# Designs tried in a protein design run: designed miniproteins, single chains, continued (4). Part 90

Each design is a single chain, and the fold is of that chain. pLDDT is the mean over its residues in the fold that is shown.

## One batch from the design tools (miniprotein)

Design m15128
Fold by ESMFold2-Fast:
Structure m15128 (fold): chain A 60 residues (1-60)
Amino acid sequence: KLAFEAGDETYYSDSNKVGAIATNKEGNKAKIVEVIDDLFVRLKNLEDGRLLLARVKRVP
């Protein structure tokens, strides 16, 4: 639980819409606060409130 490192992780979500929750492979959760395009969203980490730019893929 030392650091949530931003910017280079892929997140997964059932939806890439503002307000959806995305989760990475390690179980870290972030809320989508801005959709930039089909590849990139701005996420807000739910634990520390940091903003990050990340790729979001649809979960199978």
Scores: mean pLDDT 68

Design m15129
Fold by ESMFold2-Fast:
Structure m15129 (fold): chain A 109 residues (1-109)
Amino acid sequence: MIKLELPITSEMIKANASKLSELTGVPKSEILKLAEDPEVIEEINELAKGLKKQEDILAAVVLAIQHYANRPLSLEEISRRTGASRKTVLRLEMELGVLELKRAVERVF
């Protein structure tokens, strides 16, 4: 199991890139590029804010990586691969959608 602590850093993602590649199906090279993007790291930390369980933090990181890589996994697959409950994964997907909507509004207005 990947061990992650808040706040998530670029170095934490890079150190776990091989395991994150296995979990997400996203190539390690793409994960390493995403880890260099401060906007990606900021969004991961906003999504993971207040999470206390390792499984939940891992689910937030996996969801953000899949979103930026445009390679979505089903809620059931994320739950299975991370150990987070389906209810937690669904909540995180909804929170990610809200964060994206806020960012889109801020870019236009």
Scores: mean pLDDT 80

Design m15130
Fold by ESMFold2-Fast:
Structure m15130 (fold): chain A 81 residues (1-81)
Amino acid sequence: MSKDQLDAEIDDAFRRMALAVTPEAHRDRLAALLGRVSVSQAMRLVMYEDEGRSQAEIAEMLGTSQATVSRKIRAAKARVA
């Protein structure tokens, strides 16, 4: 039941990390997305849309399945449209 609080704390910590490792050219885009989606979704959108990485590459980097990446990218796009 405290999942929202735990998720917010994790998101804040990873938001700082994401901003530190994201190339300067994409930081404004990442920052804008962090107001609408979680840090992991913001990073996936930047990797897919701005860096041109395939969903398979993102899945490999994050240790997940391509189907999960595809589903989460579609959900994130719906939230930022």
Scores: mean pLDDT 69

Design m15131
Fold by ESMFold2-Fast:
Structure m15131 (fold): chain A 79 residues (1-79)
Amino acid sequence: SIEEEVTRELEELLANAEKYTMEEVLERFEELLERIPNPSPEQLRLAAETVQKVLALSPLTPENLALARRIEARLLALA
């Protein structure tokens, strides 16, 4: 199902967090959210964990912090 495909893609993003920038994570999340109108709690959890992991591996810049806050706010609005 599309829900299973989205969950799998989120798991792949989390597993490969070191390969992504904060901008790429935001872009991927926007693409995934277009495919699922009501993300599950598990999908939202995986997304939040991905943001935290990518942010921890990213340079500590105002831009990366702003992107992380933007993604977090989007996920909270969907919870």
Scores: mean pLDDT 82

Design m15132
Fold by ESMFold2-Fast:
Structure m15132 (fold): chain A 66 residues (1-66)
Amino acid sequence: MLQVSPLEAMEIAEKTLPGFKAVSVRLVERDGRAVYEVVLYSPETGKKYLVLVDAETGEVLSIEEL
């Protein structure tokens, strides 16, 4: 059962990178784990980040610059 909503995952991701806004969220399964893939974008810098958020715990699993 998912305990973290897509909106909550986007908010968690935005808290890790101030100045970046979530532009997409996707729920995927990776190795039996439900994970949100959140893409963050800054129009001021043109930079994007991929943040993986655990859909059961809300823990940030990784942050990767795109």
Scores: mean pLDDT 81

Design m15133
Fold by ESMFold2-Fast:
Structure m15133 (fold): chain A 87 residues (1-87)
Amino acid sequence: GPLVAEMARAARNGDVEKAAEYAGKASLGDPEGVMEVAREAILKAKTPDSRAAAAGAAVQAYMDGHTPEEARKAIEGGKTGSLAAPL
């Protein structure tokens, strides 16, 4: 939907705050979906680098059709490094 496209655009541009905002909006009505996993990871990340990694990983997982479980694993793996590469 439009919110997922805006999240993807913000994440690609490195705008972590907007990516988290759009992830939160996109997760409304899907509490167990990939976008909710993305929102939780972005909000729980304590550094700019880990937030950017979480946003990027979540966008790629969603675009590639990964499950929420696969998205969680990718996001958690990337919280200490860059996930700018495809998931």
Scores: mean pLDDT 59

Design m15134
Fold by ESMFold2-Fast:
Structure m15134 (fold): chain A 86 residues (1-86)
Amino acid sequence: MELKEELEKIEKESKERIEQAGQNLRRTGEQADRMIEEARRTLTSKEERREVVIEAASLVMRAMGELITVYSDSKAEIEEARKKLE
């Protein structure tokens, strides 16, 4: 297989993984917003509402961590593939 074709495949797969992780972060943010809105409507306790906000923030932080990991791994993989062309 031509090294250029291997690099193009890695770049495409890396882009798709980053886009998927980004979409997951966006959807998780939308879910977090819905959780907070529902808590404001249904919960009368400030403490209970705070617990929902913390849970929502935890979900978003996890999705952000996944995106950072995927981006870091993808960048390393592309750099290694590029070095093989030198």
Scores: mean pLDDT 82

Design m15135
Fold by ESMFold2-Fast:
Structure m15135 (fold): chain A 65 residues (1-65)
Amino acid sequence: MSEMAQLALEGAQNVAATYPGLTVEQVGPETFRLTTPGGVYTVTGADSELEITRKLTGAAIDAAA
């Protein structure tokens, strides 16, 4: 797994652990889907660190609402 994919997975798992309404599913080798009550977010090993952070923040805000 790439460093960015590992960052995405660890970040996604941390957000899921914080917000009980958020789930994480690996849908590809470096692709992770976050499901919240308000929507679905996809983070990938092809995303930049900034893109991963923004997507995870969006999922957390959605899960907290």
Scores: mean pLDDT 81

Design m15136
Fold by ESMFold2-Fast:
Structure m15136 (fold): chain A 69 residues (1-69)
Amino acid sequence: LEERFEETAKELEEMIKKMEAGEKVDIAKIVGLALRMLGLSIDMGFDEKQIERLKELIQRANEVLEKQE
């Protein structure tokens, strides 16, 4: 589960980096990856570090979306 969480986190971070660089990305895919990370965090018993990592990635994505509309 931890390996799957990190793999999903890396995919989400790569998508966010593309958005930060001004590239067009599929927002639905970003949402799907974030929901998958949340589900994996629940399955792993709500590890605080994993929740903080997900929160950080969601915050970064939200900041980019707010600037781009």
Scores: mean pLDDT 74

Design m15137
Fold by ESMFold2-Fast:
Structure m15137 (fold): chain A 73 residues (1-73)
Amino acid sequence: SSMDNSTMDSGSTNMTTMNNDMNTTYSDNMSNMTGMSPDDWNSTDNDMFNNMSDTTSSSHTNMSNSNNDMFSS
């Protein structure tokens, strides 16, 4: 296409694209390759959440809004 505006140095362009793609693809491949369940990653995130919850009482509002209380009822 005329709108392609192809670069004279495709090699350089490919290197930049590969570097960016590597970061994205690596993350996806890691999730798929690792036998680690999402729970394990959530566990690390849960530690941060617990720290936030300790300082923020409003966190309960978010849980309540999810209608999680209906399960108990």
Scores: mean pLDDT 43

Design m15138
Fold by ESMFold2-Fast:
Structure m15138 (fold): chain A 88 residues (1-88)
Amino acid sequence: RLEELRREAVEVFEETAEVAREVARLYEEQGDLLKAISYDFLALAADVEAYLLREGRIKDEALVEQALRSGREALRELKEELEELKEE
């Protein structure tokens, strides 16, 4: 189960990093540099979390479950923000 949760968490954080970078790019195009920088840092944090999970450095199952839940929530919010930005 830990390996399954780890794989899911890696995928979620990798997708989170990709979506966060796209949100940052759109904010930069709109001239909102402060928002763009914030989402670029979020993307970097997601990349680091995916790396740590992929390397197996996080071995506590409860911590991986918490990371997966937090990552899924962040990804949902990012996808909502991305859709709103595309419609503007």
Scores: mean pLDDT 82

Design m15139
Fold by ESMFold2-Fast:
Structure m15139 (fold): chain A 67 residues (1-67)
Amino acid sequence: SVQEAIEEALRHKAAGDYFGAGRAFYKAYQLRPDDETLRELAIDYFRLAILAGQKPEEAQALIDELA
């Protein structure tokens, strides 16, 4: 569910796993594609992943896919 994906994202965020948080928010957005807030959250966490050196090439590709 969308709620489970959001909870997954918040767990990843708490662990400092920004890439994992971005993926989970992207999953939530795929389940509820009308929710622009979930799209923006996925992009924001992928940007944080790049800054933190977490899978920067994969994070950039996912940002490009969402933009």
Scores: mean pLDDT 89

Design m15140
Fold by ESMFold2-Fast:
Structure m15140 (fold): chain A 95 residues (1-95)
Amino acid sequence: SQTDAAREAARSLIDATVSMLRGDFDRAESSLREAERNIDRAADHPYAPELRELLDDLKRLMPQMKEDPKNIKVINQLIGLGLRAMGVEIDLELE
């Protein structure tokens, strides 16, 4: 279903965020690819635009984290994106 795909996308975005914070960029890239597949499967879901924005923002921050993994500004942005992805996942679980 569109809702199941949206939930899987949100979970993959959370996994990508955690992996990036841990410096596991191979796992983060794999999780972002999985998120993208599930966003494409959830294209008609109301959350698809927000999930795609989260995906694009995480893709943008990954090179910055690779450049300087101690950049507090980028770390704070990652935490914010992870919390947004968690909010979507929780909302979709309650539907």
Scores: mean pLDDT 89

Design m15141
Fold by ESMFold2-Fast:
Structure m15141 (fold): chain A 64 residues (1-64)
Amino acid sequence: FKPGDVVRVIRDVEALDEEAKPVLLKKGTLLKVLRVLPDGSVIARSLETGKTVLVGSKYLEVVA
């Protein structure tokens, strides 16, 4: 993954929001990658809500 990629959530997964609170991302949710962290986590923005989330890269696939 790289910043600017559009990715899809491959299963329902609990992520963290901008305040580090749990948020459920449903399978099929589309996100735009903002930053990839060394631990394999991705900071991405929801294309539906505009909110930023932190989610594990293993739960994402590139849509391109």
Scores: mean pLDDT 79

Design m15142
Fold by ESMFold2-Fast:
Structure m15142 (fold): chain A 96 residues (1-96)
Amino acid sequence: DELVEEAVRLATELFGEEAGEQAREALADASREEQEYAVRLLRALKNGDREELAELLHERFGVPRERAELYAELLLLDVNGDEERKRELLEKALKE
């Protein structure tokens, strides 16, 4: 399946070989829509596209836009390994 192979490739590039194998296992029995969502999510993570990530979270999971933007930023920080910035954002969110 082309979408599964693309998701495995992107997951491997971002998170290593084990993540690629986990993506393959998770998506093998997933719907076409879920496979397309996974590819879009992983491409947005690879490209650092916060706007696309926020839109995917809003569209697919019904996350309110303000929270979707926060979650998108947290996901990008997790991918980049920036634990200090991730902590700062979480502290700011807890104060609001």
Scores: mean pLDDT 74

Design m15143
Fold by ESMFold2-Fast:
Structure m15143 (fold): chain A 90 residues (1-90)
Amino acid sequence: MEYSDEELTELGVESMLKLMDMLIELFKDDKEIVELAERAKKEAEKLKEEKASLKEFIEKALEFFKELAELKPDLKGFKDAAESLEEALK
């Protein structure tokens, strides 16, 4: 089984959209998280429409998780996600 970069980006976008929907639901009272998640959904959908490479998607996901880690520094999961994405780009 072989996936193209475009197919991997589509799978990544779908996973990101589901994660963002979950964050919006869990953090409904946190406007900063909700606004960031909604922006990430729009950016992810645009990457899919433009048939962006997997690398471009990972770079955008990394930017998003870095912003989440800044908004919620007490939530180690966001920082860990950003570090994992940085390693994936190496």
Scores: mean pLDDT 78

Design m15144
Fold by ESMFold2-Fast:
Structure m15144 (fold): chain A 90 residues (1-90)
Amino acid sequence: SEVEEAVKRFLEAMKAKDRKAAGQAVIEIYRLTGNAVAADHLWQAGDYYFQGNKEKAIEYLTEAIKAAREAGDEDLARGAEEMKREVEES
């Protein structure tokens, strides 16, 4: 889905340390879903990841997944779960 593709772009931007691309991807996720809570948590996860704080990044990804599930944004939840797995495995 477009949402899953936007989440993949966000993850790629995080890996590339590209804060501008990460911000653009989060805005796109918000525009596609209308889920401000999940988008804010994703941006916080990215910010902590850029700071080298993986533990906080994982905490915020967990909150983003929860917010996506509560809103019924299944594609966003799935994308965020995949992102959380990749961050944990790195």
Scores: mean pLDDT 87

Design m15145
Fold by ESMFold2-Fast:
Structure m15145 (fold): chain A 61 residues (1-61)
Amino acid sequence: MVARIPVPADKAEAFAAEVEKQLGDRGTARVEGDTVVIEFPEEDRLAALKAVKAAMDAVGL
């Protein structure tokens, strides 16, 4: 699966790094301007949603 999360450009790299930290081997995150693209297996959808929420809290979103 792929999720696209709009993130302010100045926070995008920090957000992507935090998502990858939370997901570990379960997925990847990359920055595309003001959007962070997260790729993960469909079976790990809940883990990906939790990682996104944790990353939003960590970067102040």
Scores: mean pLDDT 82

Design m15146
Fold by ESMFold2-Fast:
Structure m15146 (fold): chain A 100 residues (1-100)
Amino acid sequence: SSALEEAKKRLEERIAELEKRLPEMSPLQQGAARLAISLYRSALEALEVSREAGIAQVRGMIVTLRAVAREFEAAGDAETAALMRELAEDMEKVLALLES
């Protein structure tokens, strides 16, 4: 479906954007961004299996990214927490496309 292809394209674009931003990030942000890239790649792999597998993976990633954001906020790293929340919001947009 066009929505599935749009979701895949968005995930690929987010990976490319994070990889481009990586050299500008702090070491903690780089670690968090690499985790997000790994999760995004897992979503693409799951989508190759089925839409349902992709949806389950994206839902799990939103939970993980939000949990990581809370941990960084509790540690006093508001900037990395904000990045993780931004990525979770992007994943919610991907989820909306997949559930369309």
Scores: mean pLDDT 88

Design m15147
Fold by ESMFold2-Fast:
Structure m15147 (fold): chain A 71 residues (1-71)
Amino acid sequence: SQAEIRAYLREHFPDLSEAQIEEIARLAGGDLRRARALAMIRQSVGPIDFARISRKTGLSRATLRRLAEEL
């Protein structure tokens, strides 16, 4: 559920703002892997390391680039 994704993001990504958490939960569509990937993309302080995020989430680099375009 969206509430479960929001709770997960608050616990594991404490530097995300509430607005960022709501945006990520909406874009994830109930998929926790997508939510984790979006959070990691949002927290990138330099170039996004799509290879690292792919290894950590199990999503393809193509999927991750698509998710980044939606932020």
Scores: mean pLDDT 86

Design m15148
Fold by ESMFold2-Fast:
Structure m15148 (fold): chain A 92 residues (1-92)
Amino acid sequence: MMSKEELEAFTELMSRILIHELQQNPNLTEEEIRKSIESIVNTLKSLGASDEEIIEALEKIKKAIEEDERVSPELKKMAVKIIDEVIKKIKE
């Protein structure tokens, strides 16, 4: 079970790791990006995060990707699309 401060720190760390992967591997597939995002969701669930907290974390990761100047526009669009799809599935 994570405190709000621990959740924010974890979200920032996951954002940095994912952005670094997107910067280092311009050939990342939609499936690979989806698996990375699903891994983050599963980790947060295992740590006792609520659906609301997971959605908030994903929205913050999405914003960080959109604001990064070194990730290609195509990978940004793909990652944002996948994050939106995952958020929608959690809301089901």
Scores: mean pLDDT 83

Design m15149
Fold by ESMFold2-Fast:
Structure m15149 (fold): chain A 66 residues (1-66)
Amino acid sequence: RAFELAGAAARWAYEQGYTPQETLKVARAVLDVEEDGLSYEEAAKKHGLSPETVREALERAREILA
């Protein structure tokens, strides 16, 4: 589910040393991809992240929830 993926992505970002503000941006970007169907590029641009960061966060979130 989108909220579980966003939470797992936030956990991953925090463990990578992201700030609380950056961690929230990662969670919001993952929600935009999963709930609203935005591309990684669109979600990343909206939140000031790289598309690679959004893609990796979502991949890691899926691993955490497996």
Scores: mean pLDDT 82

Design m15150
Fold by ESMFold2-Fast:
Parts: structure tokens; C-alpha cells; sequence
Structure m15150 (fold): chain A 85 residues (1-85)
């Protein structure tokens, strides 16, 4: 059965952000996701672990985009190889 979903709240964004920062994610990437979700809204699982997994995926996507934009030509080639797997 799918997890129960609810609208994301500022309190949940703060809790999820703190956990991802403790995991070593870049603060700028976490902040970009938080800003986007505050502006657009999103639904997340009520299950805390599943909500954290979804939030982690969003931050990873933002991180990859930032790394690609700021990457040297050598780093861009490495990121393209990872994206093809």
C-alpha cells in the first residue's frame, strides 16, 4: 500500500533540512530545495523515513545541477559518465 501523504509544512522542512545537513549535504543545495518547496508546495509521505528519502533525492538533483554548472571540463565529463549509468 502507498504511504499516506500530506502537504509539506515549514516545521517539516526545518526537520528534514536539519537531518540532511547532519548527513553532510551542501547547505546551499538544501536551502534551494526548501525555497522551491515553500514557493510551490509539495506533498510528502507521513512516514518520516520515506519523507527524508524523497527530500534527499530532491537535494541530490539540485547538487548534481550545481556541480555540473560550476564544474571544470574534466569534472563535467565525469558527471556525464555517472548520469549514463
Amino acid sequence: SPPKMREVTDEELEKLSKKLLEEGFNPEDVEEVVKTLREKGARIPEDEEKALELFREWVEIVSLKRRYKNASEEEKEKLEELAEK
Scores: mean pLDDT 75

Design m15151
Fold by ESMFold2-Fast:
Structure m15151 (fold): chain A 98 residues (1-98)
Amino acid sequence: GLEKFRKLIEELYKEGKLSEEMYEFLMEAIKETEETGIPYAFIIIAEDGKMTLISSKGEEVDLGPGTDGFLMVSAFSKDGKSYVELDEITKKAAEENK
């Protein structure tokens, strides 16, 4: 779960594929998930437009290039990747389905 996700983030940071700001943000999101039990979901957009959904549980889903970013709350890009936190969208969807 979260331990696998943390290790993935640490490996990407050590490889120079994450900026310090992205690393700090993602590690803080893991901590919040541990404290609240609410999973975060992130979309990583590669330079070739490939989108991958990564959950705080370490689940990875290939979204392909056909996702128009309608799942994006905010995006930031460094080191050739854009990261999007889906927390607000996920929370809103969960509230609408209660």
Scores: mean pLDDT 52

Design m15152
Fold by ESMFold2-Fast:
Structure m15152 (fold): chain A 79 residues (1-79)
Amino acid sequence: ARENIEKLVGPPAAKMMSLLSDDQAAILGGGLMAGMNSMDPEEARKEATKGMEEVDLSEEQRKLAEEAIDALVKGVESA
């Protein structure tokens, strides 16, 4: 179940991370990891969104982050 979530989120997260600074990637990556560790879809979205709000993202980066968060929440809902 958890591996399926990682597989669904992996490509959007990797693309997003390649466009972020090291500091932005650390903060946002932390939020995504906290979301992945949550078994509650609402908590997963909340934790991932906190990470996104902590960084100053461009519109392109925010769109990729939203795609990753949506994939994460969908994965948690199906687990």
Scores: mean pLDDT 65

Design m15153
Fold by ESMFold2-Fast:
Structure m15153 (fold): chain A 68 residues (1-68)
Amino acid sequence: MVLTPAQLEELIDRTVALLLEWIRQGRLTPEQVVQALEYAIEEAEKRGDKLSADFYRRLLARFREATA
């Protein structure tokens, strides 16, 4: 089933919170998160997976806002 827009926004917010917690724990750096998300966007675009590419772009944008 396709996620509703509200469910997608909730998933993005929860994922950002999880990534920030992993950074706080020393498991990841902010730079590693940005690199991983940029790679995920590129790979999704190569597959023609527009939905995943859009999701990762929105996730990256929200992560950048949270870390600026």
Scores: mean pLDDT 82

Design m15154
Fold by ESMFold2-Fast:
Structure m15154 (fold): chain A 75 residues (1-75)
Amino acid sequence: EVEKSIEDLKKAREEALALGVPSEEEREFARRILRGELSDEEVAEIEELLKDPEAAARLERALAYVLSEELLEKH
């Protein structure tokens, strides 16, 4: 359950760290996504960005990094 999800996120974070830690700006943007603090215009830009596999992979790494930090703070 949650414990196993946290372990999976920790491994994803370790893999992301091996490829490079997301920048502060990328982490801040990921935090805004997770909080739902984006404008409709920013949401549309994300949908376009997700059409690029490389940009999508970078965003996924930033989201995994930030999500693992938030879950570790809550647990």
Scores: mean pLDDT 69

Design m15155
Fold by ESMFold2-Fast:
Structure m15155 (fold): chain A 86 residues (1-86)
Amino acid sequence: SMAEELRKRIEEIEKRAEEVLEKAKELPDVQGELESLANAALASANMARQYIDTGTEEGLKRAEEGVREAEEYVEKAEKLAREAEE
């Protein structure tokens, strides 16, 4: 179902954001930006989970938008971390 697919994407976002937060500790020049992006991704993912829990079609649509935004944040963080490593 769409709800199950979105929940799996949220779990992946949470894992990726945690990995970014761990890498940020080793990248002092970009630590603040990485933490900001990772926390934004986690906040959007948490809101998306709340929308899924409404059990409504409108809720699922808003959850999809939130998951997409969260994925954009974590992708930006991963790119920044990669560029800062080498």
Scores: mean pLDDT 89

Design m15156
Fold by ESMFold2-Fast:
Structure m15156 (fold): chain A 76 residues (1-76)
Amino acid sequence: SMEDEIRKLVDDFLEALKSAKTPEQLDRIRRALRAFLEQLTPEQKQFAIDYLRAKRPELTPEQQAAVDELIAEMEK
């Protein structure tokens, strides 16, 4: 399903965030995820945002900040 594809892509991006060593790498990965999310329908985008929020507690403070920034940009 599209929801399963969204979960997998978000999980892949979160693993990339966890492996990032520099702020520049974090920003690049955040921008790539944003570009993907902007291609989704409003319903699919909301699903992805809700999934990101559910995964947020598993992240470091630096990674949480990147996710929070992404969500704020997507909700404008």
Scores: mean pLDDT 82

Design m15157
Fold by ESMFold2-Fast:
Structure m15157 (fold): chain A 77 residues (1-77)
Amino acid sequence: SDAERLAAFLATARAAGLEDVGRLVMEALTKARQAGDEEAIAQVRRLSDELVEALKAGDRAKVAELTEQIRKLLEEI
């Protein structure tokens, strides 16, 4: 079920230290919305979805790459 997938993701995210990444994503979305930057909002959402899939795949290098892309996007907004 979707609830089970969300619970499994949240557990994986915590184990991977994703609490800081979760806050980073929220901050980027808030800043993009305040700026009215629809392109930045779409980019943050896409990068977040890719990050979830990278975590599920255990691709640590991709997780680090995507996290840095989100940080850079936040600074560019």
Scores: mean pLDDT 72

Design m15158
Fold by ESMFold2-Fast:
Structure m15158 (fold): chain A 68 residues (1-68)
Amino acid sequence: SKEELIALLNEAGRHLREGRIDEAIEYIEKALEVAEGEQKEYLEKAIEHLREGRLDEAERYLVKAVTL
């Protein structure tokens, strides 16, 4: 559901603000299980950017996923 997606991404955002990148990725991966269509593409790109330390780019993709 959209509510479940938002809850998981809120947890991911909390971990990102605390510098816990691996935990943030785990919550985004859980969000991928309930995401559909373009949301999946944006979340996958967010994970790729996080793994490479590009936090600003990752945040832009997370915002795109929740605003669809």
Scores: mean pLDDT 85

Design m15159
Fold by ESMFold2-Fast:
Structure m15159 (fold): chain A 89 residues (1-89)
Amino acid sequence: VRRTLVVKVNVPVTLSDEQMQQVRDNLTDRLLSVPGVTRATVTGSRDANGNTLFTVTVDLEAPDEEALKEAERQVSRVIYESALEAVKL
């Protein structure tokens, strides 16, 4: 079974270009380590209020729907943890 996830993460802090690159690189590496992730792309931008928005696109492949749901859960956890770390930068 295959699925593409698109997750938008609003980080309510202004990050430098270097900090945004660090978050993108670390998050991409962590996502690719999740079983079932075949591709991960992370982009970053700033909104009109100076908050940082990350768009995360993940391609998943799993043998069944239960394995796919587990991969989705792990992806969500990794994204959430990365967002918490970014707020503390």
Scores: mean pLDDT 81

Design m15160
Fold by ESMFold2-Fast:
Structure m15160 (fold): chain A 71 residues (1-71)
Amino acid sequence: MVERIARVDAPERVTVPAGGEAEARVTFSDGSETTVVIPAPAEVGTYTVTVPVTDGAGRVTDVTVTVEAVA
């Protein structure tokens, strides 16, 4: 897979309740959109989460998001 064919607009940072989940909308270069669920560990802190997402053409790309787990 050629990495430069994947353009993804996703949030770089998400605030999530500790032990909870947040939904993030991702927009791809082909105009398709998807909602991904970003889980947070039960312990408060900052984490890096990589989520595989599939665009409308069936291409999978990894989106890396910084998760701020809060009380």
Scores: mean pLDDT 71

Design m15161
Fold by ESMFold2-Fast:
Structure m15161 (fold): chain A 65 residues (1-65)
Amino acid sequence: MSWLEFLGEVVDDAVAELSDFPLDTKRRLALEIVKAGYKSKSREEFLKEVEELVRRTKEEWQLSQ
């Protein structure tokens, strides 16, 4: 329960940070965060992957616009 709630909050925060981004980009990021959450067996590893995913998504979006 608490892990799933935490995962949901992380997804919500990442999507909110990218609120001006296209729906497809937010959807893909959210899905990748969820996959990382289920694949990672440690909270620290999960958070590092999320941080990288958000950063890379923002960089690629700005470069491809």
Scores: mean pLDDT 76

Design m15162
Fold by ESMFold2-Fast:
Structure m15162 (fold): chain A 76 residues (1-76)
Amino acid sequence: SHLEERAKRLIKAAEQMIELMKKKGVPQSVIEEIEKAIDEVKRALEEGDTEALKEAVKRLQNLMNEASKLIFEINK
């Protein structure tokens, strides 16, 4: 349940990040990588696969960290 709640919050944060990235003119390829990672988290949640969910959450979190750094650098 804690992992599921964390995953749902991360999906929401990632969707907000995609909106910001689109406004900032970030390349479509970067946006697509995050969208695929969101879909992987959603799939793991639907299937109830805790192991797959842990891996999908780690991947999405890593991509979100990279995206945050990229957006910060673009605005400097």
Scores: mean pLDDT 84

Design m15163
Fold by ESMFold2-Fast:
Structure m15163 (fold): chain A 90 residues (1-90)
Amino acid sequence: SSMKLEEYRRQLEEARRRLAEDPDDYVAWLRLGNSLLHLGRRDEASRAFARAAALMSRDPSQHDSLDITIGVLRAIGDDDIAAAMEEAAA
């Protein structure tokens, strides 16, 4: 619906604003990736999720969250994005 797309556009703008202040904010990279994915911008989404994965992989406290995120993406059929996250985390 147009109302849901408007929400994802708002999330995209908010995530970009956060990343301008803190480029290591992996939560903002995940939100950017999710909003881009819902807006059909898959290549940009993949790069955002890969950046989040690289940042999360450097913090051992985030490894469970990283594994869960990759698992969810595979479960919903976004295997290409999940694979990009796994490669970035290696």
Scores: mean pLDDT 88

